Designed miniproteins, single chains, continued (3). Designs and how they scored, part 17

Each design is a single chain, and the fold is of that chain. pLDDT is the mean over its residues in the fold that is shown.

## One batch from the design tools (miniprotein)

Design m8560
Fold by ESMFold2-Fast:
Structure m8560 (fold): chain A 103 residues (1-103)
Amino acid sequence: SIKEKIEELIEEAKKLLEEAKELGDSVTVKVTERLIQLAKKALNSNLSEEELKQVYELIKEAIEAIKHAIEGHKEGNVPKYVGGVIRAIGQLIDIELLLEKSK
């Protein structure tokens, strides 16, 4: 089900959260914690199947952005890091707006 797929993404995000903590990256930690919080809210929402599919795609894009940020940090690549963080924040805003439209 779409909810099971979102739960799998939450587990992936939790692993990224631990990586960000190990790097001492407080910004990526906060971004990843917010993603997990929003994904859990989506699972407990009255969103339609179609809206849950939209949230799933946004969570996937946020996870990829967080991965790029973590990789950029490990490489010392500041533009890659900053780009990943900004993109992740953008996806979080889109998820939050979609959740606010749920009644």
Scores: mean pLDDT 89

Design m8561
Fold by ESMFold2-Fast:
Structure m8561 (fold): chain A 83 residues (1-83)
Amino acid sequence: MELGEEGLKAGKEGGPSGKAGGEAAYKGVEEAERGGGGISADTGSGLAYISSGVAKVSGDEKGAEGGRKAGEAGRAAAERAGG
């Protein structure tokens, strides 16, 4: 939720290459909040980390950082939901 929004904002500020990472991270956290549970959060988190890696390769530090933070939030949400 809060960290997911942080990732979305950081992705937008990082430019086009960061947008996908931030959006994926945000959606992962959102799905966990909506009762998608650990599976949804895990999937979104994994996708966010992948997008963060792509942003890093593209030199988009802010997009990569935002995606990584939101990915971590998705992981934490998955842990809570999955037990």
Scores: mean pLDDT 59

Design m8562
Fold by ESMFold2-Fast:
Structure m8562 (fold): chain A 65 residues (1-65)
Amino acid sequence: MREAQREAAINILLVAVEIAGAEVKIEGKKVTLRVSEENPERAREEIKLFKEAMEKLGEYEVVEE
């Protein structure tokens, strides 16, 4: 995947987990996701999809708090 396509995909995924009620923290190649208490089921579902997608894109470590 070209870098521009990878960055676009990452941005879309970040917006999706934020809309689902997760807070995102990026530290270099490490992405930390925190679930809000208000919508935990939706946020966890999106986090699972995000982790799977980020693993396929490569180079990023995803951590759930």
Scores: mean pLDDT 71

Design m8563
Fold by ESMFold2-Fast:
Structure m8563 (fold): chain A 95 residues (1-95)
Amino acid sequence: PLSLYRANPTLAAILREVGVEEEVATGIDIGAAVMEWLAQHGLIAPAPPGKYHYATVDLSGTPLQDVIGKDSLKLSDGETWQAFFDKQTTVVENP
């Protein structure tokens, strides 16, 4: 988890904004944190703890739909979220 956050400043910033401790986060924690971040920004409805791993985020009409290229995305798919934030880091860093 720590190496993932160091490689992904965008993801690290999201986790900090949501108040998740980066050093102890798992893939499930990352999914939950992203869902909470999206909810805080009015992009999705908040979900109770323990339900995040099966949640499907409706991205339709959001900026994330344009970036991810999908109208929905499972938050349990930490690999997809990691790839998304890896891509964001690359774009921000202008490789």
Scores: mean pLDDT 55

Design m8564
Fold by ESMFold2-Fast:
Structure m8564 (fold): chain A 75 residues (1-75)
Amino acid sequence: ITFDPADAARLVSLIEKAAVSDDVTLTPELRAAIIADLRTTDDPLAALERYREQLGLKPGAVERALALLNELRAS
């Protein structure tokens, strides 16, 4: 799966709202880095796993966000 900038930004926003711990601030710089990685990767799940600990992601949050984005794109 290849992401354009809009899809990558939307995925990051979905993860932030659903998954990132309140104790972790997603800075504009970190957001931009994640978007850049998503745009250059063939595997967005693997790319986001790299940030899982840093973002305090809940179990299944990345998979859920990807599923929601795919549903939105398919509709």
Scores: mean pLDDT 69

Design m8565
Fold by ESMFold2-Fast:
Structure m8565 (fold): chain A 90 residues (1-90)
Amino acid sequence: AEETAARREALAAANAALREPVEATARALLAEDYAAPDQSATVTVDGVPRTLSVGVAKLEAVFGREYVADAAALMAEDVGLDELAAELRA
């Protein structure tokens, strides 16, 4: 099994580190700030540090302007920011 205490802690830490970048991205979209800078976080995956980035510009590049808010709402839900996800869908 791949499930160990160390693995669970690493996944929880990675999720927590991504929470702030996702929240900043969601708030920028609610403010209609499409020029907001991408947010980054360093997470450790299998003992290797990785820099991950999220942002309005990044989401627009991947999903297109018409789907940015929906993509951000899904990411917000994944990291436990359900209230921001609901605001993005309103």
Scores: mean pLDDT 72

Design m8566
Fold by ESMFold2-Fast:
Structure m8566 (fold): chain A 85 residues (1-85)
Amino acid sequence: SLKEELRAAAERVLEAFEQVNDGMGALGARRVLELIETKPVLEAAQTFISFSRWFLETHPDYPAEVQELLKEALALAEKVAKEAE
């Protein structure tokens, strides 16, 4: 389901931030996971889009592996938002 795909992406993003010891990034990912469980999937996807865009724009020198994972998560969240209507 769209909710399961979005959750899996958010969990991967959380793991990546925890692995690089980024508490702020991890907090953002945890907020997205909370919204996936408590809010409509569209609202969770929109929040994930906003978080991913903001992080990528404000952290251009961040590790390439994490940036690529965030770009993949952003693309998935945009797809989920369009399909959720």
Scores: mean pLDDT 84

Design m8567
Fold by ESMFold2-Fast:
Structure m8567 (fold): chain A 76 residues (1-76)
Amino acid sequence: GAEQGAEMLEELAEALRELDPNLQEASDLFRQAAEALRNGDYKSAERLTQQGLTLAQQVNPQALQQALQIVQEKQA
């Protein structure tokens, strides 16, 4: 549900910041997306998630891939 999705976005935000401090802006976008998702604002959550992914890919694509693996491993 929305709570689980928000938790995953928060875990992604934390992992990104830990892997590369230059990903702080992308991390902040994912935290905002998690908050929007908890508030039922699915449109903003989707937009913010896409912005975060795009920014992370531009700044450090390897760190993004590692962060996604960390989140997937916790959910598996």
Scores: mean pLDDT 86

Design m8568
Fold by ESMFold2-Fast:
Structure m8568 (fold): chain A 84 residues (1-84)
Amino acid sequence: MRRELARELARRAAEVLAPTGEVTEEEEAALAEWLERQFAEHDPELLAEAVTHAIAAEEARLAGDEAAAAEHFAKAKAALAELL
């Protein structure tokens, strides 16, 4: 479950950043491995929530939706505050 979630979140992040042309398959794999390690050390639900909102914030920012980006960023920060 956690490994699959880490891979799914890494894939989603790579898809959001794909228009920038800077995310490689190797970088996506490295992010998935990093997230899997973090999920082993921290609360996986809070970490998954934080990462999901961080990805959504970046997607909204790239789409020019600053209001949605700010909302998702605030939710990511709230989840990280509970984790830390």
Scores: mean pLDDT 74

Design m8569
Fold by ESMFold2-Fast:
Structure m8569 (fold): chain A 81 residues (1-81)
Amino acid sequence: TPKQAQKEAIILSASVTALMMHGNILRRTGQLTPADRDRIIARLEGLLAELEALVPSVAAGVKKEIEGDMENARRFVDDLR
């Protein structure tokens, strides 16, 4: 249902934000290994694919916020490559 899709999208968006925060902490502390980078990229791309499938079922106000979070995550992935 649209309500369930919205709840799931919010949870996934929070997971994306947490993973980006983790990657940024590792990068800033000099602890980001190539293996950690590759794992973070792969997980972010997986979460983004799940969000992309849910976005059409989400209400307009929440959709705009989630799309913003998705774009920030895509940019973060590109910056890590």
Scores: mean pLDDT 86

Design m8570
Fold by ESMFold2-Fast:
Structure m8570 (fold): chain A 104 residues (1-104)
Amino acid sequence: SKSEEAAEVIIEGYERMSALVEEALAKETDPEKRRELLLLQASIGVGIIQATVMKKAKSSVEEIIEKMTKEFEKILADAEAIDPALAAQIGKIVAETLEKLKKI
């Protein structure tokens, strides 16, 4: 279904964001920044869970896109506060994910 396809596109986007945060964590030695990156990673993990729940609940494509667009905006804001370069990379993934969702 289109709803399942939309949820899978969103999950893929979050998995790509998670990989970027994992790379940033591997290089970060500052305890405060590590804490912020771990909290960002947790937020991304919650996003994957929410997308999976919406897929299993058979939520409409419109509901999935609306809710997940708001979650992406929050993830971007959180990332930008930690590391603008990381936020730019995450922003690219968000833009690509939203373009894929428009085609569904």
Scores: mean pLDDT 87

Design m8571
Fold by ESMFold2-Fast:
Structure m8571 (fold): chain A 55 residues (1-55)
Amino acid sequence: QVAALQASIEALTRERDDLLEQAKTSNPQQKAVLEELVAEIDAAIAALREQIARL
């Protein structure tokens, strides 16, 4: 269902934004880890959007 996929995208987008805010005040090592997690979340969001586009 498209609604369930949209809810997942919204939740991931909020988590992504929180991690980006933490990265702004983090030390270089922690910032690198947080940016890697953001990239993984971005990939997950892209995959979910592709699923919606195929429906």
Scores: mean pLDDT 83

Design m8572
Fold by ESMFold2-Fast:
Structure m8572 (fold): chain A 69 residues (1-69)
Amino acid sequence: GPAAALGAELLRRMGERGLTARELAERADLSVSTVNRIAAGERGASEEQVRRLAAALDVPEAELLALLR
């Protein structure tokens, strides 16, 4: 589903950038718990959270927002 697809893409991008969940959380102004739950596919993300994650990962917002459908 969308949460699993978003989580998988988040983990892939974090690996490519060498970012930990803590570092991504700091860059995105989110809690580490939120980043971990989104990455695990345990919860969806709001559009605002996805935009923050995209900016933190240096990824076009449209690529991650497409996964919310």
Scores: mean pLDDT 83

Design m8573
Fold by ESMFold2-Fast:
Structure m8573 (fold): chain A 72 residues (1-72)
Amino acid sequence: SKEESIEKLVEYFSKILGYDLSNPKNREIVRKAIEEAIKKYKLSWDAEEVLSNPKSVSMLLLEVAKALSASK
């Protein structure tokens, strides 16, 4: 499902960036950034399709990093 794909992407990028997902504010920032980036760049809503494309992964990683930086 879309929700399962978003959660898979949240877990993936949290591990790469090394941030704590036990904080619900951080989880929501990442989740929102992923959803907005998928809409902005017209990416697939399927996590496996996104993760198989290095360009999509790079774009999402950058948008997530920007969102976390802006939250401070």
Scores: mean pLDDT 78

Design m8574
Fold by ESMFold2-Fast:
Structure m8574 (fold): chain A 57 residues (1-57)
Amino acid sequence: SLEEEARKAAEELGLPPVARSLRDFYKVSIDRSLEKAKKNGDKEAIEVAEKLRKTLE
């Protein structure tokens, strides 16, 4: 799932849980996934990532 990918991406970025909220972790990971999806022209991934990004506002 995109949420699971977001969690793993936050860990790869070396963000300690104590320094960031889970919402911030998801937001950064979603932004990263969206950027990668735009680079690859993956329309479905772009739509899903944008929808999740709006949910975090």
Scores: mean pLDDT 69

Design m8575
Fold by ESMFold2-Fast:
Structure m8575 (fold): chain A 80 residues (1-80)
Amino acid sequence: AMAERIAELQARLAELQARIAALTDAANAGDQAALDEVVRLVVEGTKIQIELARLQGREDEAAAAEKKLPAILEELEAAR
């Protein structure tokens, strides 16, 4: 049901955040593979946040997150 989906997405988001934290030191040290993985995980996490916001009826927050996604992609592209 919806509550199970929300719990699953929250667990997935927490997992992605932990993986990003683990890779951040390597990415900051210039490891391109770590940087590419952080980019991928950040994009995935943002999409999960958008879905969570919509499932919880927070449409304004979902719309704001969607507007941020292009800026996040541009910032990550500039970091490569």
Scores: mean pLDDT 80

Design m8576
Fold by ESMFold2-Fast:
Structure m8576 (fold): chain A 60 residues (1-60)
Amino acid sequence: SDELFKEIEKIVESYPEEHRDVILQLAKKAAKGMLESGMSEEKTLEIIEKNIKETRKLLE
């Protein structure tokens, strides 16, 4: 949904600009797959946020 993707965009905007677009595109693609598999929006956001935070650790 649009609200879920807006929340993902907000999480990603806290990251370095160089990586932001790539992280955002990958997160949106993953979220769409999870939603299509029947996962709730709340659980999808939780998983995406966790994955983005783990990715940030790898970029340091």
Scores: mean pLDDT 76

Design m8577
Fold by ESMFold2-Fast:
Structure m8577 (fold): chain A 70 residues (1-70)
Amino acid sequence: MEGLKKMEEVMKLLDEIESASREERIKLLEKSKELLEELLEREDLPEEARKTAEMLLEGVKGALEAMKKK
């Protein structure tokens, strides 16, 4: 149950990214990546939440790499 609550928190952070400045967007993406990596290491995370976390992590990693490249 705790993992699902943290997943909701990550999704809300991702929603905030859409209205954030470039610098804030990078910080929010870094925070989301950190939370998602922590969630994926937990045994208490439900399988459904784990699959969602993996999908979100892939998206966040791609966005961060694109924004930090150069």
Scores: mean pLDDT 75

Design m8578
Fold by ESMFold2-Fast:
Structure m8578 (fold): chain A 96 residues (1-96)
Amino acid sequence: MYREKLIKYVEEHKEEGLPPILKKVLEVLAAMAEVEADGVDAMVAAARAKGRELGLPERIIELLVQMYRAYAEGRLEEARKHEEELYEEILKIIEE
């Protein structure tokens, strides 16, 4: 699974620090958490704003948005699919 592959990559390269793409994704997740009490639409708006400010690829921003909307709506299989696609896209960036 791409999640396990990403974890292995981070562990094998831990002395080099966290890849920039992962730092940016974590900053987007932190911005979403800050507005969680305001609801899913506020979290989505925060993800798009912060992701674009940090220069994240549009595909990464879109996958984060789709994943969180699916979780919020109880569409667990769809959410898991978007999560796996997110890890795949992150791996492509850090392995290139």
Scores: mean pLDDT 78

Design m8579
Fold by ESMFold2-Fast:
Structure m8579 (fold): chain A 55 residues (1-55)
Amino acid sequence: MEPVEAAIRLLETSDASFEELVAALPLPERVRQTLAAFAAGDRARLLTFLRTHGR
């Protein structure tokens, strides 16, 4: 199971709002909180975080 890769793909290819990203992904609460913080308007930072820390 690669939920982090699914999140990365959505962030790379989707114009979805942070709420839609959180709702679309059945991720642990830790990752959902990170996606919620994405609302601050930093997709690039979130993508870097997910790629470097991954799981």
Scores: mean pLDDT 61

Design m8580
Fold by ESMFold2-Fast:
Structure m8580 (fold): chain A 84 residues (1-84)
Amino acid sequence: MTEKVLELVREEAERAKADPAAMDEQIERVGEATKEDSAAVPGALMLRQGRRSGDIVASAEEAVRATEFAAKSIENARAQVAAR
């Protein structure tokens, strides 16, 4: 599930970088993914921030990094709980 969300955020970030005017659509698609997996939340927030600030390329790249970090943190937390 988390892997699927990470792939989605990467795809939508690349679309936002290619067409900044379409960033609202990317935000909406990533926002829908947050209903299925909370790992998508940082990505959705970073994309919305990019739209507001106009720094679309940097925010799209940050959305991917934030989602990767959240995905790893969730997996590490699950592994730590399972080990206890």
Scores: mean pLDDT 72

Design m8581
Fold by ESMFold2-Fast:
Structure m8581 (fold): chain A 71 residues (1-71)
Amino acid sequence: SEEIIEEFREYAEGLVEEAKKAKSEEEIAKIVQELLKKYEDAKAKLADPKPAEELLLEAVDKLAVAKVEVS
């Protein structure tokens, strides 16, 4: 429900901020793995996963930018 989506949003935003401080591609890869695991958990609990999927795609785009900056 909405609470699960809000929790996922806050978690994803936190991981994006953590990625901005990352020193290597390996650190960012770890953050991506954490994000994907949290998404899988949220998806399993949601009747409609689309809002969580949209948040995942936004976070993945921001993480891709962070990865380019450390490469």
Scores: mean pLDDT 83

Design m8582
Fold by ESMFold2-Fast:
Structure m8582 (fold): chain A 107 residues (1-107)
Amino acid sequence: MEEIEKLRNEAKKLGAKIEERVLPDGVRAVGVYSKNLDAVSLALHALTLEARRRGVQLEAEGTPPGSKKGVAVLYPRGDERARRAAREIAEEMAKKSDYAVGFAWPV
């Protein structure tokens, strides 16, 4: 819940669209979409700094290096359920937007 609120606040500051979802396996996800790569990069940077401040290690699933799209979904390191969800969400985000950042975590 607290991680969602922080992501929503950062996204609002950057003027990005926010979407929330709960996956069938109970993993929660929030996504931030923008047509501006800089806005998405700032949101991604804010999330990684906040995770570092809290001592949480994050990994990402997203578009491969060299892609014209910049989509990344962060998840807690070592959580295989969240990793699988992040991969599926990143693929869905890439269909909707050229740039997006998200976060996926178990409930």
Scores: mean pLDDT 71

Design m8583
Fold by ESMFold2-Fast:
Structure m8583 (fold): chain A 55 residues (1-55)
Amino acid sequence: MSRLDRLRARAAAVMSPEEYRLVGRLLDTAARETDPELRAFLVAQVEREVAAAEA
């Protein structure tokens, strides 16, 4: 399973439908991003948001 798929699963478990929709859009953007620095930034941002929701 990819890192993005794992983040989607974690977000679905802990976030509201509204929060999950926003995170889903960020992950879709990251999946299509060809710049590795920008992709890493987007993934890290989602990871921080999911971790905060899990805390």
Scores: mean pLDDT 80

Design m8584
Fold by ESMFold2-Fast:
Structure m8584 (fold): chain A 64 residues (1-64)
Amino acid sequence: MDDEAREYMAGVLLGMGKQFPEVRDYLEKKAREVLAQETAEKAAEIGMEGVRYAEEEVAKRLAE
C-alpha cells in the first residue's frame, strides 16, 4: 500500500484549500477521503476529483 502517495495527494489538496479559502472545507473533506482509501489508484481518483472541483470554483470566481 502506497501510504506516501496518499499523504502527498492529501497534502496537495490541503495546500490548495489554504490558497483558496472558498474551497477549503471541501478540500479538507476530500483529503480525509483520500487518506481513508485502500488503494493508491482510488486515492488518486478522489484527489483528482477534488482538484477539478476546486479549479472550476476558482474559475467561476475569476469570471465574475
Scores: mean pLDDT 76

Design m8585
Fold by ESMFold2-Fast:
Structure m8585 (fold): chain A 76 residues (1-76)
Amino acid sequence: MKEREEKLRKAYEYLKELIEKYFGVGDTIPLDELIDYLSKVLGVSRETALEAIRRLEKEGIVKIDEKNNTVTVVKG
């Protein structure tokens, strides 16, 4: 349980920095590709990667559209 929380925190921090450094407001990323990228780069589960993306959505940094498989940057 605690190791999962630590991995989620690191994935969240990594993703936040990635978005702030390489993406601008209005940019869209395929949700499935972003999940796969984070899972491979950080060695976390796809579920943990998705939860990190959802944390950014709760903070108003990105918007997730699961129906269209997109993540849109709404705050830089």
Scores: mean pLDDT 81

Design m8586
Fold by ESMFold2-Fast:
Structure m8586 (fold): chain A 97 residues (1-97)
Amino acid sequence: SAFDEAIKTLKDLAKQLSKAKKITREQLQRILDAAGTASANLDSATPEQAQEALKAAQAVLKVLNSKLSEVSKEDVPLAIGALISLIGLIFQLELKL
């Protein structure tokens, strides 16, 4: 499902970003897109899928917050968008659980 693919993307990004020396525009765009897709498809998620999604979103948020200094100045607006999308997804998931 689109939801499962989005969550897989967030899990992969959490691992990738934890090892990254710099955060790329492409990584930020992938976070924004995956968080948006997960939010859009949230109603179809089972409680187990929602719990998995919550862990993935929290992991990406934690790593991105810790590495904001590694984002290029030009990409700061995109990074803010990614943070807002992750926070929104986490809030929606906590309400669903």
Scores: mean pLDDT 87

Design m8587
Fold by ESMFold2-Fast:
Structure m8587 (fold): chain A 90 residues (1-90)
Amino acid sequence: SEDEKKALEAAKKYTETLNNAVKTEIDSGTEEARKAAKKAVEEAKKEVDEIAKKGNSGAASILYGQKAIAEKAANDAKAAALAAQAAAKA
């Protein structure tokens, strides 16, 4: 359905935004870049919430499911990268 298509597109954009934020946090090191990445995640989260509210319950379920998976993957990737950096410094 159109609602499911929009949900999948929003989930993909949110996943890409989270991955970029993680990369910025571990790679770029600038305060300005980190603030920009945080703002992008906040804006993408609001877009996810708006699409979920406008779509049917099935589309919302898909969107929030994919959001949760993306957030876990991003958190795991950040934790692994920080642990690797700490080990390299030791």
Scores: mean pLDDT 79

Design m8588
Fold by ESMFold2-Fast:
Structure m8588 (fold): chain A 62 residues (1-62)
Amino acid sequence: MLKVGDRVQALEDTVSLSDPSVVIPKGMVGIVEEIVDEEHVKVRWEADGGVSVVPKSKLEII
């Protein structure tokens, strides 16, 4: 199960729930900053330092 501090990778292109104009491309790596609810986490992406809320099902712990 994902937890705050986990390093994660996007399994597929994922639309940000906090900003639907932002798409997180498959393979992007980030760190979980917050558990929003049972299905969603807030991730800080390593590539640009941007933050997005995304479904847990679209992430893999690495």
Scores: mean pLDDT 80

Design m8589
Fold by ESMFold2-Fast:
Structure m8589 (fold): chain A 58 residues (1-58)
Amino acid sequence: MKGVLVVDDGSAAERTLRGYGILPGDYVLAVNGVPVTSLQEVVDRLTPSSKIEIERLE
């Protein structure tokens, strides 16, 4: 699968991502140019200045 699907599961990771404007249904592909495979990895790599690669499937 490409990236990590954000789900609304009430986790600390989901709440942190929501603060950065990343919503349930988004796929996070990379943070700061580094591919991610879990929501925890996204949270661990995020800083206030991070560049986030997101894909929305339609």
Scores: mean pLDDT 71

Design m8590
Fold by ESMFold2-Fast:
Structure m8590 (fold): chain A 61 residues (1-61)
Amino acid sequence: MSEEEIEERIEKTVERVLKLYRLSHPDASEEQLEAIGETFRRTLRHLWEHDPETAQHIIDS
């Protein structure tokens, strides 16, 4: 799997998580959502480097 494919899947996962977060927290600010998204992106990239099996499971969920 290419780095480009991994980044694409991470971005789609983050988008999905943020949609769910918005449904549960409709009063969340744009700034809060951006911070949450960046945190998840960094966490998923870190997991792909150190524990790709767990990262794959999260992305495929």
Scores: mean pLDDT 77

Design m8591
Fold by ESMFold2-Fast:
Structure m8591 (fold): chain A 125 residues (1-125)
Amino acid sequence: SQQIQQLQQQARQQALQIIDDLIAENPNLAAPFRDLPDVEAMGQPEYLEIVPNPISFQQIKDDIISGKITTIDQFIEKVEQMYENYLKYYPEDDPIYKAAKILYERLLQKLEPLQQQEQQQLQQI
């Protein structure tokens, strides 16, 4: 329906804005998450064994633009998968592991109002 399409368009625009805002507000912390890791440059062939499906903010943006992600819940799930990849690969004392946790908490703070808004709008359909 037109109403569902409007909600999906709103969710996509909000998700893209959150990614852009998070990166702009946290450029150094967000740097490892912007693009897919250069596995060859890392010199660690075991990376793809631990993380078979690497995810970055750019891949998430591409999925939103292509219509693979159409809801705030799907956006949250994809971001959670991205952070879980970093937490699986990096040890707890690594700056990247710590950056992942900080960025995830900041992302959740931005997402809470939007998740509530989506739920309210779905009740009106």
Scores: mean pLDDT 82

Design m8592
Fold by ESMFold2-Fast:
Structure m8592 (fold): chain A 95 residues (1-95)
Amino acid sequence: SYHEELRSNAPEELAEELTRILDGLEALAAAGAPTSFVRALGIREASEVVEKHLGREAAERLRERLAAATADAQTAEQVVSAIGRALVEFAREEG
């Protein structure tokens, strides 16, 4: 689970906020939200949370990483999975 990986690799408050974002994106994807909407929302919300906890430069790096990771996603569910993986990798590198 991305939830367990985030808790292992990030400070507790950051991990909790990123987990909440992933849960919200999964719910939107399950409800049939457009792929482009889930991508844009996920990139924005995850980057805003990271800016709050780790600063602007870390948030800019994450935004670029999330944009690249989700570029080829065809479905909202694929976007959520790509964001989850990219967040775990980012937490391992920055956390």
Scores: mean pLDDT 88

Design m8593
Fold by ESMFold2-Fast:
Structure m8593 (fold): chain A 56 residues (1-56)
Amino acid sequence: GRAARRAEQARYAEYLRAHPEDERYLITREIGEKLREIGDRLDEAIAQGKKPAPLK
């Protein structure tokens, strides 16, 4: 239920307070998610038959 979710969020906040260095890891993960979205958008544009997709 909602109580369990709120408890997990509170626990996570305390973890970050004890381990501030992990914020660097969180930033890196966020960048990875944005890159994935950009890749999906490029695949859609290429699927229109405009250009071949560069893989590497």
Scores: mean pLDDT 66

Design m8594
Fold by ESMFold2-Fast:
Structure m8594 (fold): chain A 70 residues (1-70)
Amino acid sequence: MTEEQKELYEEALKLLKDAIDKLVKNKASKEEIEENIEAARKMMKEKGMPEELIEEVVEEARKYAEEKFK
């Protein structure tokens, strides 16, 4: 990926991880967290992020969320 795409990926992933951390702290369900991840996917697509990059962010965010519930 380009340096610009890497920066965009890192920023999007950080924001989504921060959102997941807040949801987990508020005792959100796995379903609620997944809904937030899907909402973020839609927002990233509307902002014109490449679909491949969006999928990478979403998969890493899902992995991060699963680790919180082990």
Scores: mean pLDDT 80

Design m8595
Fold by ESMFold2-Fast:
Structure m8595 (fold): chain A 88 residues (1-88)
Amino acid sequence: GEIIEEVKKLLLKMSSETDPEVLNELKSKIDEILKKITDEDDLKEILKYIESLLEKSTNETILETLSDIKSLVENKIEALKVEKELSM
């Protein structure tokens, strides 16, 4: 959907950004959008995209920032799985 494409565009912009202030702004925007995503499949698609960017990135600061966002997405997926298990 539109929300996933927005996150992917922000992630792609991060993968080429060298300004730490702009990186922090992009991270904040991504974090805000991720809070609105409740579909596990959408989160898994975002996770796969982050992993593809990590594989192609050579800048250590970008790698660290993308890894932080990856952890946020992974934690949200785990939280949704725990909620599902508690509902069984």
Scores: mean pLDDT 81

